# Designed miniproteins, single chains, part 74

Each design is a single chain, and the fold is of that chain. pLDDT is the mean over its residues in the fold that is shown.

## One batch from the design tools (miniprotein)

Design m2566
Fold by ESMFold2-Fast:
Structure m2566 (fold): chain A 60 residues (1-60)
Amino acid sequence: GTAEAIGEKVVEVLKKKGKEEMPLADIAKELGLSGCAVAAGCLFSGKATVDPKTGIVRPA
């Protein structure tokens, strides 16, 4: 589904940038999506985690 596709793109961005973690806002900018869409994609796909206090995204 859409969440799975977004989650896969999030992991791909992290790998492409050679980073273990990135701010949600930076990933949203790279993908041309809203922060809410990226956060939902991470949460519902289970492919990445988002820290609700810092907005830092990490691969699951």
Scores: mean pLDDT 81

Design m2567
Fold by ESMFold2-Fast:
Structure m2567 (fold): chain A 85 residues (1-85)
Amino acid sequence: AMAALPPRELDRLASIYFTAGAILYAGAQTGDRAAENYRDAAELFEKSAELDELSGTPEGIEWAKKSRKYAEEARRLADEVERAA
């Protein structure tokens, strides 16, 4: 990546993006702007994964895999909701 941030700051930012994604994902599950919130959650989970991978820490690499799985699931749910509309 062209960005140069300390690993600790990258891990912190990744955590913030993941938490934001989780909040939107939970909102979508209650039916609030479901397709939009799932899509936005997926983007936030992907950003979290990218930052965790960029940190290079073993913990970050493990969390990145989890974040990518959440992003993929959120995209599938967004697509499903849009098809139902």
Scores: mean pLDDT 84

Design m2568
Fold by ESMFold2-Fast:
Structure m2568 (fold): chain A 83 residues (1-83)
Amino acid sequence: MMSDEQLFQKQIEEIQNYIDEAKKNGDNKAAAELDKSLKQMKEFWEEYQRSTDPREKAVYLATWTVLHAESYYLYRIMKNKLK
């Protein structure tokens, strides 16, 4: 069974693959925005792990989910722009 940590690592790897594809396609702006989102997701995951308040944990998890969704949409925009 996949743990939350394993799911987090899988999502981080997914965004890293988006960054690598953006760089390969010469989209340095998309690569920079994706890298920024990746760094923010890592920061919110660390805050989630440190927090003992269920409400605060829910806010960090929601923010991480939004950043992941934004990264996916940025990737889709990049793919559509190139083709």
Scores: mean pLDDT 79

Design m2569
Fold by ESMFold2-Fast:
Structure m2569 (fold): chain A 64 residues (1-64)
Amino acid sequence: SLERQLTITQFRIAAVDSEIWVLENMMRKFGATPDMMARLARLRAERAALQKTRASLDSLIASS
């Protein structure tokens, strides 16, 4: 179950990274709006939380 949670977390990180990439490219080409900046901040926070979850799962699996 921990390895399954790790896999799901990795897929979620990849999805968030893709959304950040698209949003950053849109902002670069068309200009940044306050709404876009707020969404980028939320996505970055979500990515950071997922990365911490991944690190915790990696440590738990490695120490098992």
Scores: mean pLDDT 88

Design m2570
Fold by ESMFold2-Fast:
Structure m2570 (fold): chain A 70 residues (1-70)
Amino acid sequence: SAAAEEGLRRAEARGAAAVPRVKAIMKEIEEIAKELGLELDDAMVGELADMLIAGASREELKEVARKRHA
């Protein structure tokens, strides 16, 4: 019980800290989609989000989106 309670508390703290970052990432992806005129599916959104988290540039994200979208 104590270990599960500690795990939940840490997960909640990480979630709260991540909320502004997640919102920023989603806004960046929306702007990229708008600039490219592309409708992004959930899989592509996830891939671009992972790239942003890893520190990829906006231009790298645009190139990946263009290559994956036929």
Scores: mean pLDDT 70

Design m2571
Fold by ESMFold2-Fast:
Structure m2571 (fold): chain A 90 residues (1-90)
Amino acid sequence: SLARREERLAYFEKNRELLTEEQKEELKLLREDPEKYFEKVLEKIKKETNVSEEEARAYAYARTLQAVLGLSAEEAQEILERLLAEIAAK
């Protein structure tokens, strides 16, 4: 929900001093441009993993939704597993 997103962003902002410089940049992108945040996460996954582009997009999408909507890790994982299952069924 939007309320969970705002609560999560407010929590990160309040504890900004505990974040690394990379995490501060990611927080800024998440707040200002969720699409750019998605693209940054996608490129990182492509560089760090040997998964297909379609699988990398699924991982990036689940992580972006978790961050933007304030989904739990479990909820984000369920979305990821459904996307990966759909890809595998093709």
Scores: mean pLDDT 72

Design m2572
Fold by ESMFold2-Fast:
Structure m2572 (fold): chain A 62 residues (1-62)
Amino acid sequence: LGLAGAAAEAGARDAGGDREAARRASQYWHKGNGELAGEAIYAAGGMSREEARRAGEQASKA
């Protein structure tokens, strides 16, 4: 899981996602896809698509 998964989870929660959205974002991240993680963060709501994409990329680098 590491820092990357934790960052995706935090991003989903910050975007107004609940516990389930955060867990889902972390799962997609663990499967090795930053694009899906970013999409999950965006789908959680509140955050713009650009911000969600950036959060996914940041997590990927961690």
Scores: mean pLDDT 57

Design m2573
Fold by ESMFold2-Fast:
Structure m2573 (fold): chain A 80 residues (1-80)
Amino acid sequence: MREEILKLVEEIYGKKAAEFVKKALDIYENSPDEEARNEAMKKLIEEMKKTLSDEEFKKVSQITILARKGYTPEEIKKAL
């Protein structure tokens, strides 16, 4: 499921957007506690703001939220 979501993001929004979604999902999956997760996400958000436009940032954030809620690639595609 996650690999399919990342492939969908790459096809629609490009490789850089897919890389940021992957990094965000990895942080949520692999962080040992809430404090570590928040610190890692803060650093990722700063990188995204430097690299992405405001619109691209909103889309990457939306996709990450939907993926975390367990939405399928089909459902995420319909929401975009």
Scores: mean pLDDT 80

Design m2574
Fold by ESMFold2-Fast:
Structure m2574 (fold): chain A 71 residues (1-71)
Amino acid sequence: ASEVEIKAGVALVAAAVLLTVSKKLGDEETAERVQELIDRIVKAEEEGDEKKVEEVEEELKKLMKEYEEKL
């Protein structure tokens, strides 16, 4: 597996967890934002763009931090 594949895989797992949690809480806004991040990770992996994967990872970290502040 390439570094892009590993990073994308880890980010997808984290995003899937956050998507599941946000949907269970009825937070459609967060669920939509997470789905957009998932789509961007998949596209970046297909393109082999490590920098785009890293950018989505940073956005996901920010979203997770925002979500922790709401809990």
Scores: mean pLDDT 78

Design m2575
Fold by ESMFold2-Fast:
Structure m2575 (fold): chain A 81 residues (1-81)
Amino acid sequence: SSMKKREEERKRVARETGNALRAIGYLIDHGKVTPLNVELVRLMSKMGYSVDEIIKALDGTDEEKQKEVERLKKKLKEKEE
């Protein structure tokens, strides 16, 4: 079953990378490429959020984004990934 687990992991990484790239494209198109927004995209994509969910979060206030980054960092430390 190690082959099946590795294939599922590869598909997950590809999905996360695709979602991150699409969200970064949104930031470029809207002139919103900031360290906070890039970090939020990175964390949300690793946590398995959809592009639509990431974009919705990026349209929030800087205070909301900073709180979300802090919460996601805590959750990411609890994941095996």
Scores: mean pLDDT 82

Design m2576
Fold by ESMFold2-Fast:
Structure m2576 (fold): chain A 84 residues (1-84)
Amino acid sequence: MREEKLKKLHEFTGEVQERLARLYPRAKELSEELYEELLRLAEELSARLKALYEDESATVEDVEELKREFLARLDELEERLRSL
């Protein structure tokens, strides 16, 4: 079970890092506010990913819930950036 959780965490981390890498340059050029929101999102995500990694009682479902939450927030920021 822990191995499945770690695999999901690794996959999720990679996906978010890839999306953030694409958004940072555009946000930095178009909106300081959105750029700062992306940085805060990344910081919050890193802290919560670390918490799930360290918490031996955390389940795969907890990882999937975090993934849904942060991908939705990232989609919202991407849409706001696209609207500029």
Scores: mean pLDDT 81

Design m2577
Fold by ESMFold2-Fast:
Structure m2577 (fold): chain A 69 residues (1-69)
Amino acid sequence: SEAEKLEMKKLMYEIAKSSTQLVIERLEENIKKNPDDEQRKQSLEQEQRSAKHLDKTIKELGKKIKELK
């Protein structure tokens, strides 16, 4: 069904978000050890923006699934 396809897509994005969160945690630990690492700080900002985009997509998919139920 259409709802099942959207639920599968949502699960895939949730997995992607979990992976992105692990990268963020690693970057935060690295920055804590070297606060002057501007490249790691830029990477952290980029990963945080990606995580926000993934979260927005997950929420939008969740709304579409609810509309079908």
Scores: mean pLDDT 87

Design m2578
Fold by ESMFold2-Fast:
Structure m2578 (fold): chain A 85 residues (1-85)
Amino acid sequence: KNRAKAEEILEKVLKKFGRELSPEQREEAIRLIEDLLADLEKNGVSSLTEKKRLNYIFAFSINAGMSVEEAEEAIKLVIEEVEKS
């Protein structure tokens, strides 16, 4: 279960960019990070195609109110977490 990892990743992103999300935006961001962690743990980092990456960036922006730069940082931290496993 990747909830704790997703929460830690989101806190690192928010600290880096010096911002806060609403409770609803925070929950959506955590859900998206959990989903991406599970996907890459199952299918490998090489399964992260350009299309899949852009779809996650879009989802972070629309559903969680995150900037493109914040979404890219979250994806980067997910990749780093999966690769160290």
Scores: mean pLDDT 85

Design m2579
Fold by ESMFold2-Fast:
Structure m2579 (fold): chain A 81 residues (1-81)
Amino acid sequence: SRSRAEFAEEAVAGLRALVAEDPDSPRARQALIEAVRMLHDLGVLSEAEAEALIALAERDTRAGLDALERRVQAWLASLAA
């Protein structure tokens, strides 16, 4: 089974590819929101962080992805300590 770290890195990379192809795509926005929900379920994001990221993604998918990537990088750094 994939680790939480592997899933988080793969999710961000996949979302970056989707947003690069079409940042205004409903598919890219939906994929970002679903990734945020899954990362919350896996304990990577708190409920408040997930809600804030979903709200941002709905308004600005690229900004939502940039914020998610920063949070995932911070979480991964905490695991390496």
Scores: mean pLDDT 84

Design m2580
Fold by ESMFold2-Fast:
Structure m2580 (fold): chain A 73 residues (1-73)
Amino acid sequence: IEEEIERLKEISEEEGDAEGVKAAEQAGKLFREGDYEMAILQLSVSKTAAESAGKKKIAEEWGRVLDALLRAA
């Protein structure tokens, strides 16, 4: 999960999505602090934002990490 969130930051940086980079950093911080509910919310919001922006590939990666975290909880 933590490694998957770090990968989201890399993908967002590669795609030039500065908002996605910040969102991935925030989600990672929340996860490390044990605030899983807020981490899940951050991932969900970022997935929806990417979908609305037409960024299908990055939205799919955000959704994959969200699903993994939900299954781990």
Scores: mean pLDDT 75

Design m2581
Fold by ESMFold2-Fast:
Structure m2581 (fold): chain A 73 residues (1-73)
Amino acid sequence: SARAEASRLIVEGIEAAGAGDLEAAARHFEQALAADPDGPQAATVYANLATLYRRLGREEEAARAEARSRELA
């Protein structure tokens, strides 16, 4: 299901972030949102993406992700 796929991708994103692979973490979270854009985790995923994008210097994407997280929370 879309929920199961998103949950798996969120776990993979957290694992990648824990390993220091911020680009892989962001890709997994982006894929999770693509799989389940209106899911119950979407606000949290956008918040995590905002933090990751800021650490990667992707400031415009971070600002957009933060706004989406607040809109959904």
Scores: mean pLDDT 87

Design m2582
Fold by ESMFold2-Fast:
Structure m2582 (fold): chain A 56 residues (1-56)
Amino acid sequence: SEEIKKLRQLVFDFLQGKITGTELLNEIVKIVKENPDNEELWKEAKRIFPEIDKYL
């Protein structure tokens, strides 16, 4: 979905040094909160940040 594409793009931007880790975390948390019924998005976010539940 578009949300998963955005999440993956944010990870690429972070790895390229275009955004900070704090910016990456904040944007992923926002996307997940805006899409609570998207289980694939949650699983992808959890894979990137295993501790993401602390921020939701």
Scores: mean pLDDT 82

Design m2583
Fold by ESMFold2-Fast:
Structure m2583 (fold): chain A 85 residues (1-85)
Amino acid sequence: TEDRDRALRLRKEAEALAERYKALAAASSPEEQIYYEALYYKYRSMAYGGLATYYALLDPKKAAEWAKKGEELDKKAEELFKKAL
């Protein structure tokens, strides 16, 4: 379906953005690192969300596992964003 195709595209785009922000964090000043680390976890969370959506009808158990991993990564991102503020 269109929703599943969109979820797969989101996953690929989110993975690429996560790796970009991981590289920026490694190359940045200590003050900037925490912000880029937060973005890394945020986009990794989105990638797992895309996988969960894509597999929801095909493998509900795996979809639930990936959704949980996404939620854990989103919580890490929120903690880092609060420190960056």
Scores: mean pLDDT 81

Design m2584
Fold by ESMFold2-Fast:
Structure m2584 (fold): chain A 66 residues (1-66)
Amino acid sequence: SSMRERIDELAARAREAIAARDSRAALEHLVELGKEIQRAREAGDEETVEYGREKARELFALMRAL
C-alpha cells in the first residue's frame, strides 16, 4: 500500500538521521511516521498500524542505544 511505502521511506530517513546523530531530523521523520500510522488507523488498516508501530519501536530502540 502507499501508506506502507511511505512508512518505509520515513523509517529509512529516520535511520539515516540517527546514524548521523541528527536528533532533530530523526524526530521530524518520527513525527511524520506517527502521522502515517494515524492515517492507517483512521482508514481501519490495522495491519499497517501494527507495521508502523513496529518500525517506530525499532527506531526508538536505536535512539536509546546511542
Scores: mean pLDDT 86

Design m2585
Fold by ESMFold2-Fast:
Structure m2585 (fold): chain A 110 residues (1-110)
Amino acid sequence: LSEEQKEALKLLDEYVKQVYELIDYYIKKENLPQETADEIRELVDKYSAEMRKAIEEGDFEKAKEILKKLLKELEEIIKKHISDEEVREELISLLKSWTDSMIKYLESLE
């Protein structure tokens, strides 16, 4: 793997860890339903595996498209299961911010 691919994989691992820590926080502090948390983890695991493969193939554009799909599906799960509007908007905003940062980084590696 190139150095660019190694850096992208490291950031992907950091992104996944941040999302997991965020979900753990919301379970503990905001009473996020465990089933919703499990759905988010499964979705993140699925798409992160697909992004990892794209990065290993040097296809940063494909990795970005997968990441965009992940964000869209995460927003749909959150909107479906979190009834508190303030909590929902804060969680979506934070996930979108982190996702946008990762997309910008992947673009910088081209």
Scores: mean pLDDT 82

Design m2586
Fold by ESMFold2-Fast:
Structure m2586 (fold): chain A 77 residues (1-77)
Amino acid sequence: MEKAKEIAEKFVEDAKATIEYIRAHPDTPAEVLRAALRQAEAALEQVKSVAPEDSEYVKEAEKAFEELRAEVEAALA
């Protein structure tokens, strides 16, 4: 559980930081936004690989990812 918790907490923290960066920098290039989303998808899969399926850590990570995806999609529109 310790490693799963650490990876999940880092993921949530990184996702929130990325969302705040996008909101502060509406001129961020589309390639950078897409790269950030791809990196987040890969990181989320790592969280899922080490945490139990019903883990609250996985649920929090998935929620953070959905919030990041929504911000990226809005910025790309």
Scores: mean pLDDT 81

Design m2587
Fold by ESMFold2-Fast:
Structure m2587 (fold): chain A 85 residues (1-85)
Amino acid sequence: PVELDPALIAENAANIKKANEQGVKVRIKVYELTADGKLKLIKSATVNTSGISKEELDQIQQMEQLAAQLRAQGRPVIVLYEVLE
């Protein structure tokens, strides 16, 4: 079984927390974990979490729904949040 790097999981959790607390600009990426242990980028989007509009919330939900659909197809995917400075 292929496992995601625990350091990457911890960094992602910290980025999600920072985005929720500080209203920062984030890049959201949906990755598929390949059989050789690499991450394949499926989709990316950039959203501003400060003063979140319905459109920005809908974009976040679309990224999460895409990941859920891919997982339902038996594909190992993860949603990663990158804080933009």
Scores: mean pLDDT 73

Design m2588
Fold by ESMFold2-Fast:
Structure m2588 (fold): chain A 87 residues (1-87)
Amino acid sequence: SSEEQQALSALETIYHLALTANAQRRALSPAEVALLEAAFAVLKPFLSDEVAEQLRRLIADLRAGRPVPEAELRALMQRAVAEIQAA
């Protein structure tokens, strides 16, 4: 569906921003933070409370410039994709 495609695109935005923050070991710009918040808002209706909470924690870590383990990031992305496709 169009809604599913938008949710997957939003998730990809979060993933790429997380990879960029990790690679450059920096805090995200205000514009990048706005993109994260917009992407999360698109994703919320598709996600279980558990996955939404894990994604909120990921976004908080990215905002704070804290490194996110790649294994944790990949596992969360896989779970989110499965939930979006099941919706």
Scores: mean pLDDT 84

Design m2589
Fold by ESMFold2-Fast:
Structure m2589 (fold): chain A 66 residues (1-66)
Amino acid sequence: GEAEGARAGEEGARRAGERGNQGPGAGSTKHMGALDAGGRKAARAGNEAGTRGWDAEEVARASLEA
């Protein structure tokens, strides 16, 4: 399922929310006290800033390196 899930995961994450606030944001809020300050801050910043771009950026970068 990884080969098939890879594309579905990327498109799903980006398509589900161009802002990408569903998923990690919801999970983080539930574990507000359980999540490490460092990890929570990174996850929240990436989620709010739009970490979806990283998925495309990483692919573009790999293509450049190839």
Scores: mean pLDDT 47

Design m2590
Fold by ESMFold2-Fast:
Structure m2590 (fold): chain A 100 residues (1-100)
Amino acid sequence: SPLERLLEEAIRLLDRAIEALRAGDRELALELLGRVIELLRQAEALETDPELRAQLANLVTVLEQVRAEFEAGRLSDEQLLLILEGVREALRGLLAALRA
């Protein structure tokens, strides 16, 4: 489905953002994080189930806040990595629920 493709692409870009952070490429990590946020906003707009839509909206809010805090220098690379790994697991769970 279009929704599944958006979530799969968001997970792939998030994995790339995590690798960029581990390599010390903060600018690439922020660019990729921005793309993940855009894909999740598109997924939220396509989702008709109110519970899944709310979960997508919550992930968008978390990522927007975390991006802003990281850009402001208030989050370390290690703190951002932990948050992005948690978001990745949440997205994998949503994708699994769509496939059930």
Scores: mean pLDDT 89

Design m2591
Fold by ESMFold2-Fast:
Structure m2591 (fold): chain A 90 residues (1-90)
Amino acid sequence: SKILEEIAKTSPEVLAAVREAIRELDKHADQIPGSKGVSYANAAALAAVAGDVETAIELFEKMADLSKQEGNEKAAEIFRRGAERLREAA
């Protein structure tokens, strides 16, 4: 969480959005597709915390599309909402 401390100094709004996105993903962890879903969510969160919000948004959207292709509409909704929250904070 040293990275979270660093980003909070430069962009507290982005940190708040990232924390909200992570919280929502955690609430629905049982609906996230396997290890691939968890990996993409973690990569998106890390990119956002590192200040690369655009990459985080792109990864969330890619995960939403993959979830739709697998027929997991609920997981797709969660990832798309994560992307929307990051866009609002950018």
Scores: mean pLDDT 67

Design m2592
Fold by ESMFold2-Fast:
Structure m2592 (fold): chain A 70 residues (1-70)
Amino acid sequence: YADKAKEAALKEYPEAKVLSVEVDEEKKTVTVDLEIRDKNGHPLLVGLKYEVKEDGTLELKEKKIMMGRA
């Protein structure tokens, strides 16, 4: 699951740095935390939460963007 979620996240943000990938096997979810940079070079944190469906496909459920600390 982690590799598929990481690939999906990088398709959305190809220039992003992957900070963490957390797999919740009981809930069938994968959370990918990304760092991207603003025009001014400030870090932005992007959290993407995917649901793993029974057929193995990933569906993006939540997307959260917030200012990171430099």
Scores: mean pLDDT 75

Design m2593
Fold by ESMFold2-Fast:
Structure m2593 (fold): chain A 80 residues (1-80)
Amino acid sequence: KEELIKEAVELVEKKGKEEGLSEEEIKKAVEAVKKALERLFEDPEADIEEVVEEVAKELNLSEEVKRIVYLVMMYLREKL
């Protein structure tokens, strides 16, 4: 659990920097990924796209930040 969260955070920071996100946007993406993973740990059958949409709405994420979160969550799904 903790190792997966750490990997998700590192991936979001790397992808965010590659895509030119600001430090504030990267912090929001990190928060979003942590919340999305918490929801998936609570309900492993949850749809990742729906979880990301809900988290993006709660945190008022931009479409660009939401896209990065979605890509990271999809990558982690292959490891879940």
Scores: mean pLDDT 79

Design m2594
Fold by ESMFold2-Fast:
Structure m2594 (fold): chain A 86 residues (1-86)
Amino acid sequence: GELEELNKEMQELLKEFQVELAKIFGVSTDLETMKRENPEAYQAYVEFLQFALELLDKVKKGEISAAEALEKLKAKKAELLEELKK
């Protein structure tokens, strides 16, 4: 269903974000290693994950559409990556 498709796309965006963080900071994509070796990269991941979970909750409550949630998550990914590339 729509919620399953949204969850799949959100998981893909989370994985892409992990890979980009690993590249930017020169660290492992493993979250436990990232947390130990670069807490700043791990904090960015946690922020992105929390934002994704908040969007998913809003979709479940009927406050926003799945499409709107996905657009907001893509925008947040771009924003965080631009900030971190400085």
Scores: mean pLDDT 85

Design m2595
Fold by ESMFold2-Fast:
Structure m2595 (fold): chain A 81 residues (1-81)
Amino acid sequence: SQEELLKEIEELEKELLGLLLRAQEARDAGDTASARAYLAQAEKVLERMRELAEKIEDEELKKRVLKGIDSARAYLAGLAA
Protein backbone atom coordinates (compact mmCIF):
# COMPACT_ATOMS: atom_id res chain seq x y z
CA SER A 1 0.00 0.00 0.00
CA GLN A 2 0.99 3.65 -0.38
CA GLU A 3 0.80 4.05 3.43
CA GLU A 4 3.29 1.18 3.95
CA LEU A 5 5.52 2.60 1.18
CA LEU A 6 5.66 6.05 2.82
CA LYS A 7 6.31 4.50 6.26
CA GLU A 8 9.26 2.52 4.83
CA ILE A 9 10.67 5.73 3.26
CA GLU A 10 10.32 7.48 6.66
CA GLU A 11 12.19 4.62 8.41
CA LEU A 12 14.95 4.73 5.76
CA GLU A 13 15.24 8.52 6.24
CA LYS A 14 15.89 7.97 9.98
CA GLU A 15 18.52 5.31 9.15
CA LEU A 16 20.14 7.68 6.62
CA LEU A 17 20.36 10.52 9.18
CA GLY A 18 22.03 8.18 11.68
CA LEU A 19 24.58 7.01 9.10
CA LEU A 20 25.39 10.58 8.01
CA LEU A 21 25.91 11.62 11.66
CA ARG A 22 28.24 8.64 12.25
CA ALA A 23 30.13 9.44 9.02
CA GLN A 24 30.61 13.07 10.12
CA GLU A 25 31.80 11.99 13.60
CA ALA A 26 34.26 9.50 12.07
CA ARG A 27 35.54 12.15 9.63
CA ASP A 28 35.99 14.68 12.47
CA ALA A 29 37.97 12.04 14.41
CA GLY A 30 40.23 11.39 11.37
CA ASP A 31 38.86 7.83 10.96
CA THR A 32 38.63 7.91 7.16
CA ALA A 33 37.99 4.13 6.87
CA SER A 34 34.89 4.23 9.14
CA ALA A 35 33.66 7.45 7.51
CA ARG A 36 33.92 5.80 4.08
CA ALA A 37 32.05 2.70 5.30
CA TYR A 38 29.17 4.76 6.77
CA LEU A 39 28.93 6.85 3.57
CA ALA A 40 28.78 3.65 1.47
CA GLN A 41 25.91 2.40 3.66
CA ALA A 42 24.19 5.81 3.33
CA GLU A 43 24.43 5.56 -0.48
CA LYS A 44 22.69 2.14 -0.37
CA VAL A 45 19.90 3.63 1.79
CA LEU A 46 19.48 6.53 -0.69
CA GLU A 47 19.25 4.03 -3.58
CA ARG A 48 16.48 2.13 -1.76
CA MET A 49 14.65 5.39 -0.92
CA ARG A 50 14.76 6.41 -4.61
CA GLU A 51 13.36 3.02 -5.71
CA LEU A 52 10.46 3.45 -3.27
CA ALA A 53 9.93 7.14 -4.14
CA GLU A 54 9.46 6.21 -7.83
CA LYS A 55 6.43 4.13 -6.71
CA ILE A 56 4.67 7.08 -5.03
CA GLU A 57 1.37 7.67 -6.87
CA ASP A 58 0.84 11.28 -5.70
CA GLU A 59 2.97 13.29 -8.17
CA GLU A 60 3.41 16.34 -5.88
CA LEU A 61 4.43 14.17 -2.90
CA LYS A 62 6.77 12.17 -5.20
CA LYS A 63 8.52 15.38 -6.36
CA ARG A 64 8.91 16.57 -2.75
CA VAL A 65 10.39 13.23 -1.59
CA LEU A 66 12.75 13.03 -4.61
CA LYS A 67 13.92 16.61 -3.90
CA GLY A 68 14.68 15.55 -0.32
CA ILE A 69 16.70 12.57 -1.59
CA ASP A 70 18.66 14.86 -3.96
CA SER A 71 19.42 17.25 -1.06
CA ALA A 72 20.65 14.33 1.09
CA ARG A 73 22.82 13.08 -1.79
CA ALA A 74 24.39 16.56 -2.14
CA TYR A 75 25.13 16.61 1.61
CA LEU A 76 26.66 13.09 1.37
CA ALA A 77 28.85 14.19 -1.58
CA GLY A 78 30.11 17.09 0.56
CA LEU A 79 31.04 14.70 3.39
CA ALA A 80 32.86 12.41 0.90
CA ALA A 81 34.99 15.33 -0.39
Scores: mean pLDDT 88

Design m2596
Fold by ESMFold2-Fast:
Structure m2596 (fold): chain A 71 residues (1-71)
Amino acid sequence: SPLIKIEFTEETTKEDIEEALNLYIEKGGSQFETTEPNEQTYKAAEEFLKEKGEEYLERLRAKREALAAAR
């Protein structure tokens, strides 16, 4: 089961996305689930992840590597 499920809806804000990602990274999440976004939410999420996506992926990868080494 995923630690965090982010729901992409027309009410989803970049703040919601950031909170979900922060929690997911902190827990070293193994699985990330989202619902289908609407067009407006998709554009907002795409821009947000475009801006911070690389840092997010790098932090998540490093976290997972650390957890894997501790297995």
Scores: mean pLDDT 57

Design m2597
Fold by ESMFold2-Fast:
Structure m2597 (fold): chain A 96 residues (1-96)
Amino acid sequence: GDAEIQALIDQTKDLIEQARKLIEQGKLEEAIEKLNEAIDLIERMKKLGASKETLKELLEEVIEEAKKVLKHSETLDLINKAIGVILRAIGLLLDL
């Protein structure tokens, strides 16, 4: 129902905000973990029939934070993980 979707939106926004704070602290691995958790919730919201506009907005926020991780990544492992988040989010955007 609408209340379940709203709760998932709020949880997803909280995960993105946690990722943003982790990026500011240089905790890039933990930020990637939070962004992947946000994508998992967005996939669930899509299955529950959340609006395409809401899903697009949240995916674009995830991509923006993942770009910041990529910009500050000093290892190939972190670069690959950040690219992985971006590709997951773009894949979902294309399937909206």
Scores: mean pLDDT 91

Design m2598
Fold by ESMFold2-Fast:
Structure m2598 (fold): chain A 78 residues (1-78)
Amino acid sequence: SREDEIIARVTAELEALTAALRAGELSVDEAIARYRALLAEWAAATADLSLEQQEAMGRRIAPVAEALLAEIRRARLA
């Protein structure tokens, strides 16, 4: 489905950002900027969906988004 395609693409991009940040290939500021751009892309891609569908999709992406945010927090404290 379109929803599954959006989730798969955004998951892959979030995982790539986490890996790049861990590898020292991105600064914290660059990771935050790319994360914000990805959030804007997600919002645009899901804007025509119901609130209930948006919330369900958000729950599916939450663990991988949380993993990136945890890595950003770790990098900020190092």
Scores: mean pLDDT 87

Design m2599
Fold by ESMFold2-Fast:
Structure m2599 (fold): chain A 84 residues (1-84)
Amino acid sequence: MKVALRVEVLAEGEVHRYEGEPGETIRVEVYADGEEVRVRVRLVEGDKEYELEPPQTLKVGETLRLEHEILGEKVVVEVKVYAK
């Protein structure tokens, strides 16, 4: 069964999705014209998805770093927002 952490970055009406397997690092740079970027983190297990964190809101110049343990391995998520 495939198990992965999915990160969705919502900025300026666009959605970008990233997936990381156990032990991987997901590093995302976001360029935004507006002030707010939303980040959602889900666990994908086969055909099922579970929300691991409440949606996070980032402003230009902010960095989000999260760590989740999946199958005994850490998955690191780093999202940094830059001005466009």
Scores: mean pLDDT 78

Design m2600
Fold by ESMFold2-Fast:
Formats: structure tokens, sequence, C-alpha cells
Structure m2600 (fold): chain A 92 residues (1-92)
């Protein structure tokens, strides 16, 4: 889980740089929020809060996919981010 979180953070940092280069402040905010949600999810023990954090992470992913729909590099990063998030969800 710690290793998965480190890999996820690297991909999120790469996506954040793409967002910054685009001048998309909302995308930068969403990437930072997803990073925070993933960190909270790994530490959370309350099943109801886990469900809430999972749904929030999925919602942020959908919004980021919409924002970056025209960016193949960002879409590839989002595919990898989604795969890692699904692995983290299995460990909770």
Amino acid sequence: SEELLKELKKLLDELREIARERGDEEAVRLVEELKEVAEKLLKEKDPIKVIGLTLRALGILLELRRIFEDDPEAQELLDKIEKLLKEIFKEV
C-alpha cells in the first residue's frame, strides 16, 4: 500500500505539471485533492468514510478525464492512476 501510494503520487505530480503548463488552476486543484483523498483512504478505518472517500476519488477522476479529454499524455497518466487507485481500493 505504501509502495502503491508512492507510485500514485509520482503519476499525480506528473499530471499536475501538465495542468500547470496548461494554466488550468482547477485541474491543479483537482490533482492535489485526489492526492489528499488517496492518502486519507489508506489511513481510514471507518467503512462508511472509506466508501465516501472512494466515491470522491472516482468523481475527481471523472472530472480530470473530462478536463484532459484532448490530451493523450494526460489520458495515459489517468489510466495508470485509475489502475493504482483500484489496487488501493482492494486493500481497504
Scores: mean pLDDT 85

Design m2601
Fold by ESMFold2-Fast:
Structure m2601 (fold): chain A 72 residues (1-72)
Amino acid sequence: APVLEALAAAQEVIREYRPELEKVLSEDEVKRVEGEAIETALELARQGASVEEVRERVKEILERAIKEAKEK
């Protein structure tokens, strides 16, 4: 996917999960996880990944962060 399309898809998924992230993570941890998701989306776009693949990988990162936070 084009980098701008991948970034837009990543931002959409991040916005959907942000309220849940903010409930279980500190502000600094939310920024770190969002940064990781954006970096992953950009790397996948550079490798020619589809918008659908970017969306799924970002979702996996955010869901993993929520699950790990709730484990404590």
Scores: mean pLDDT 83

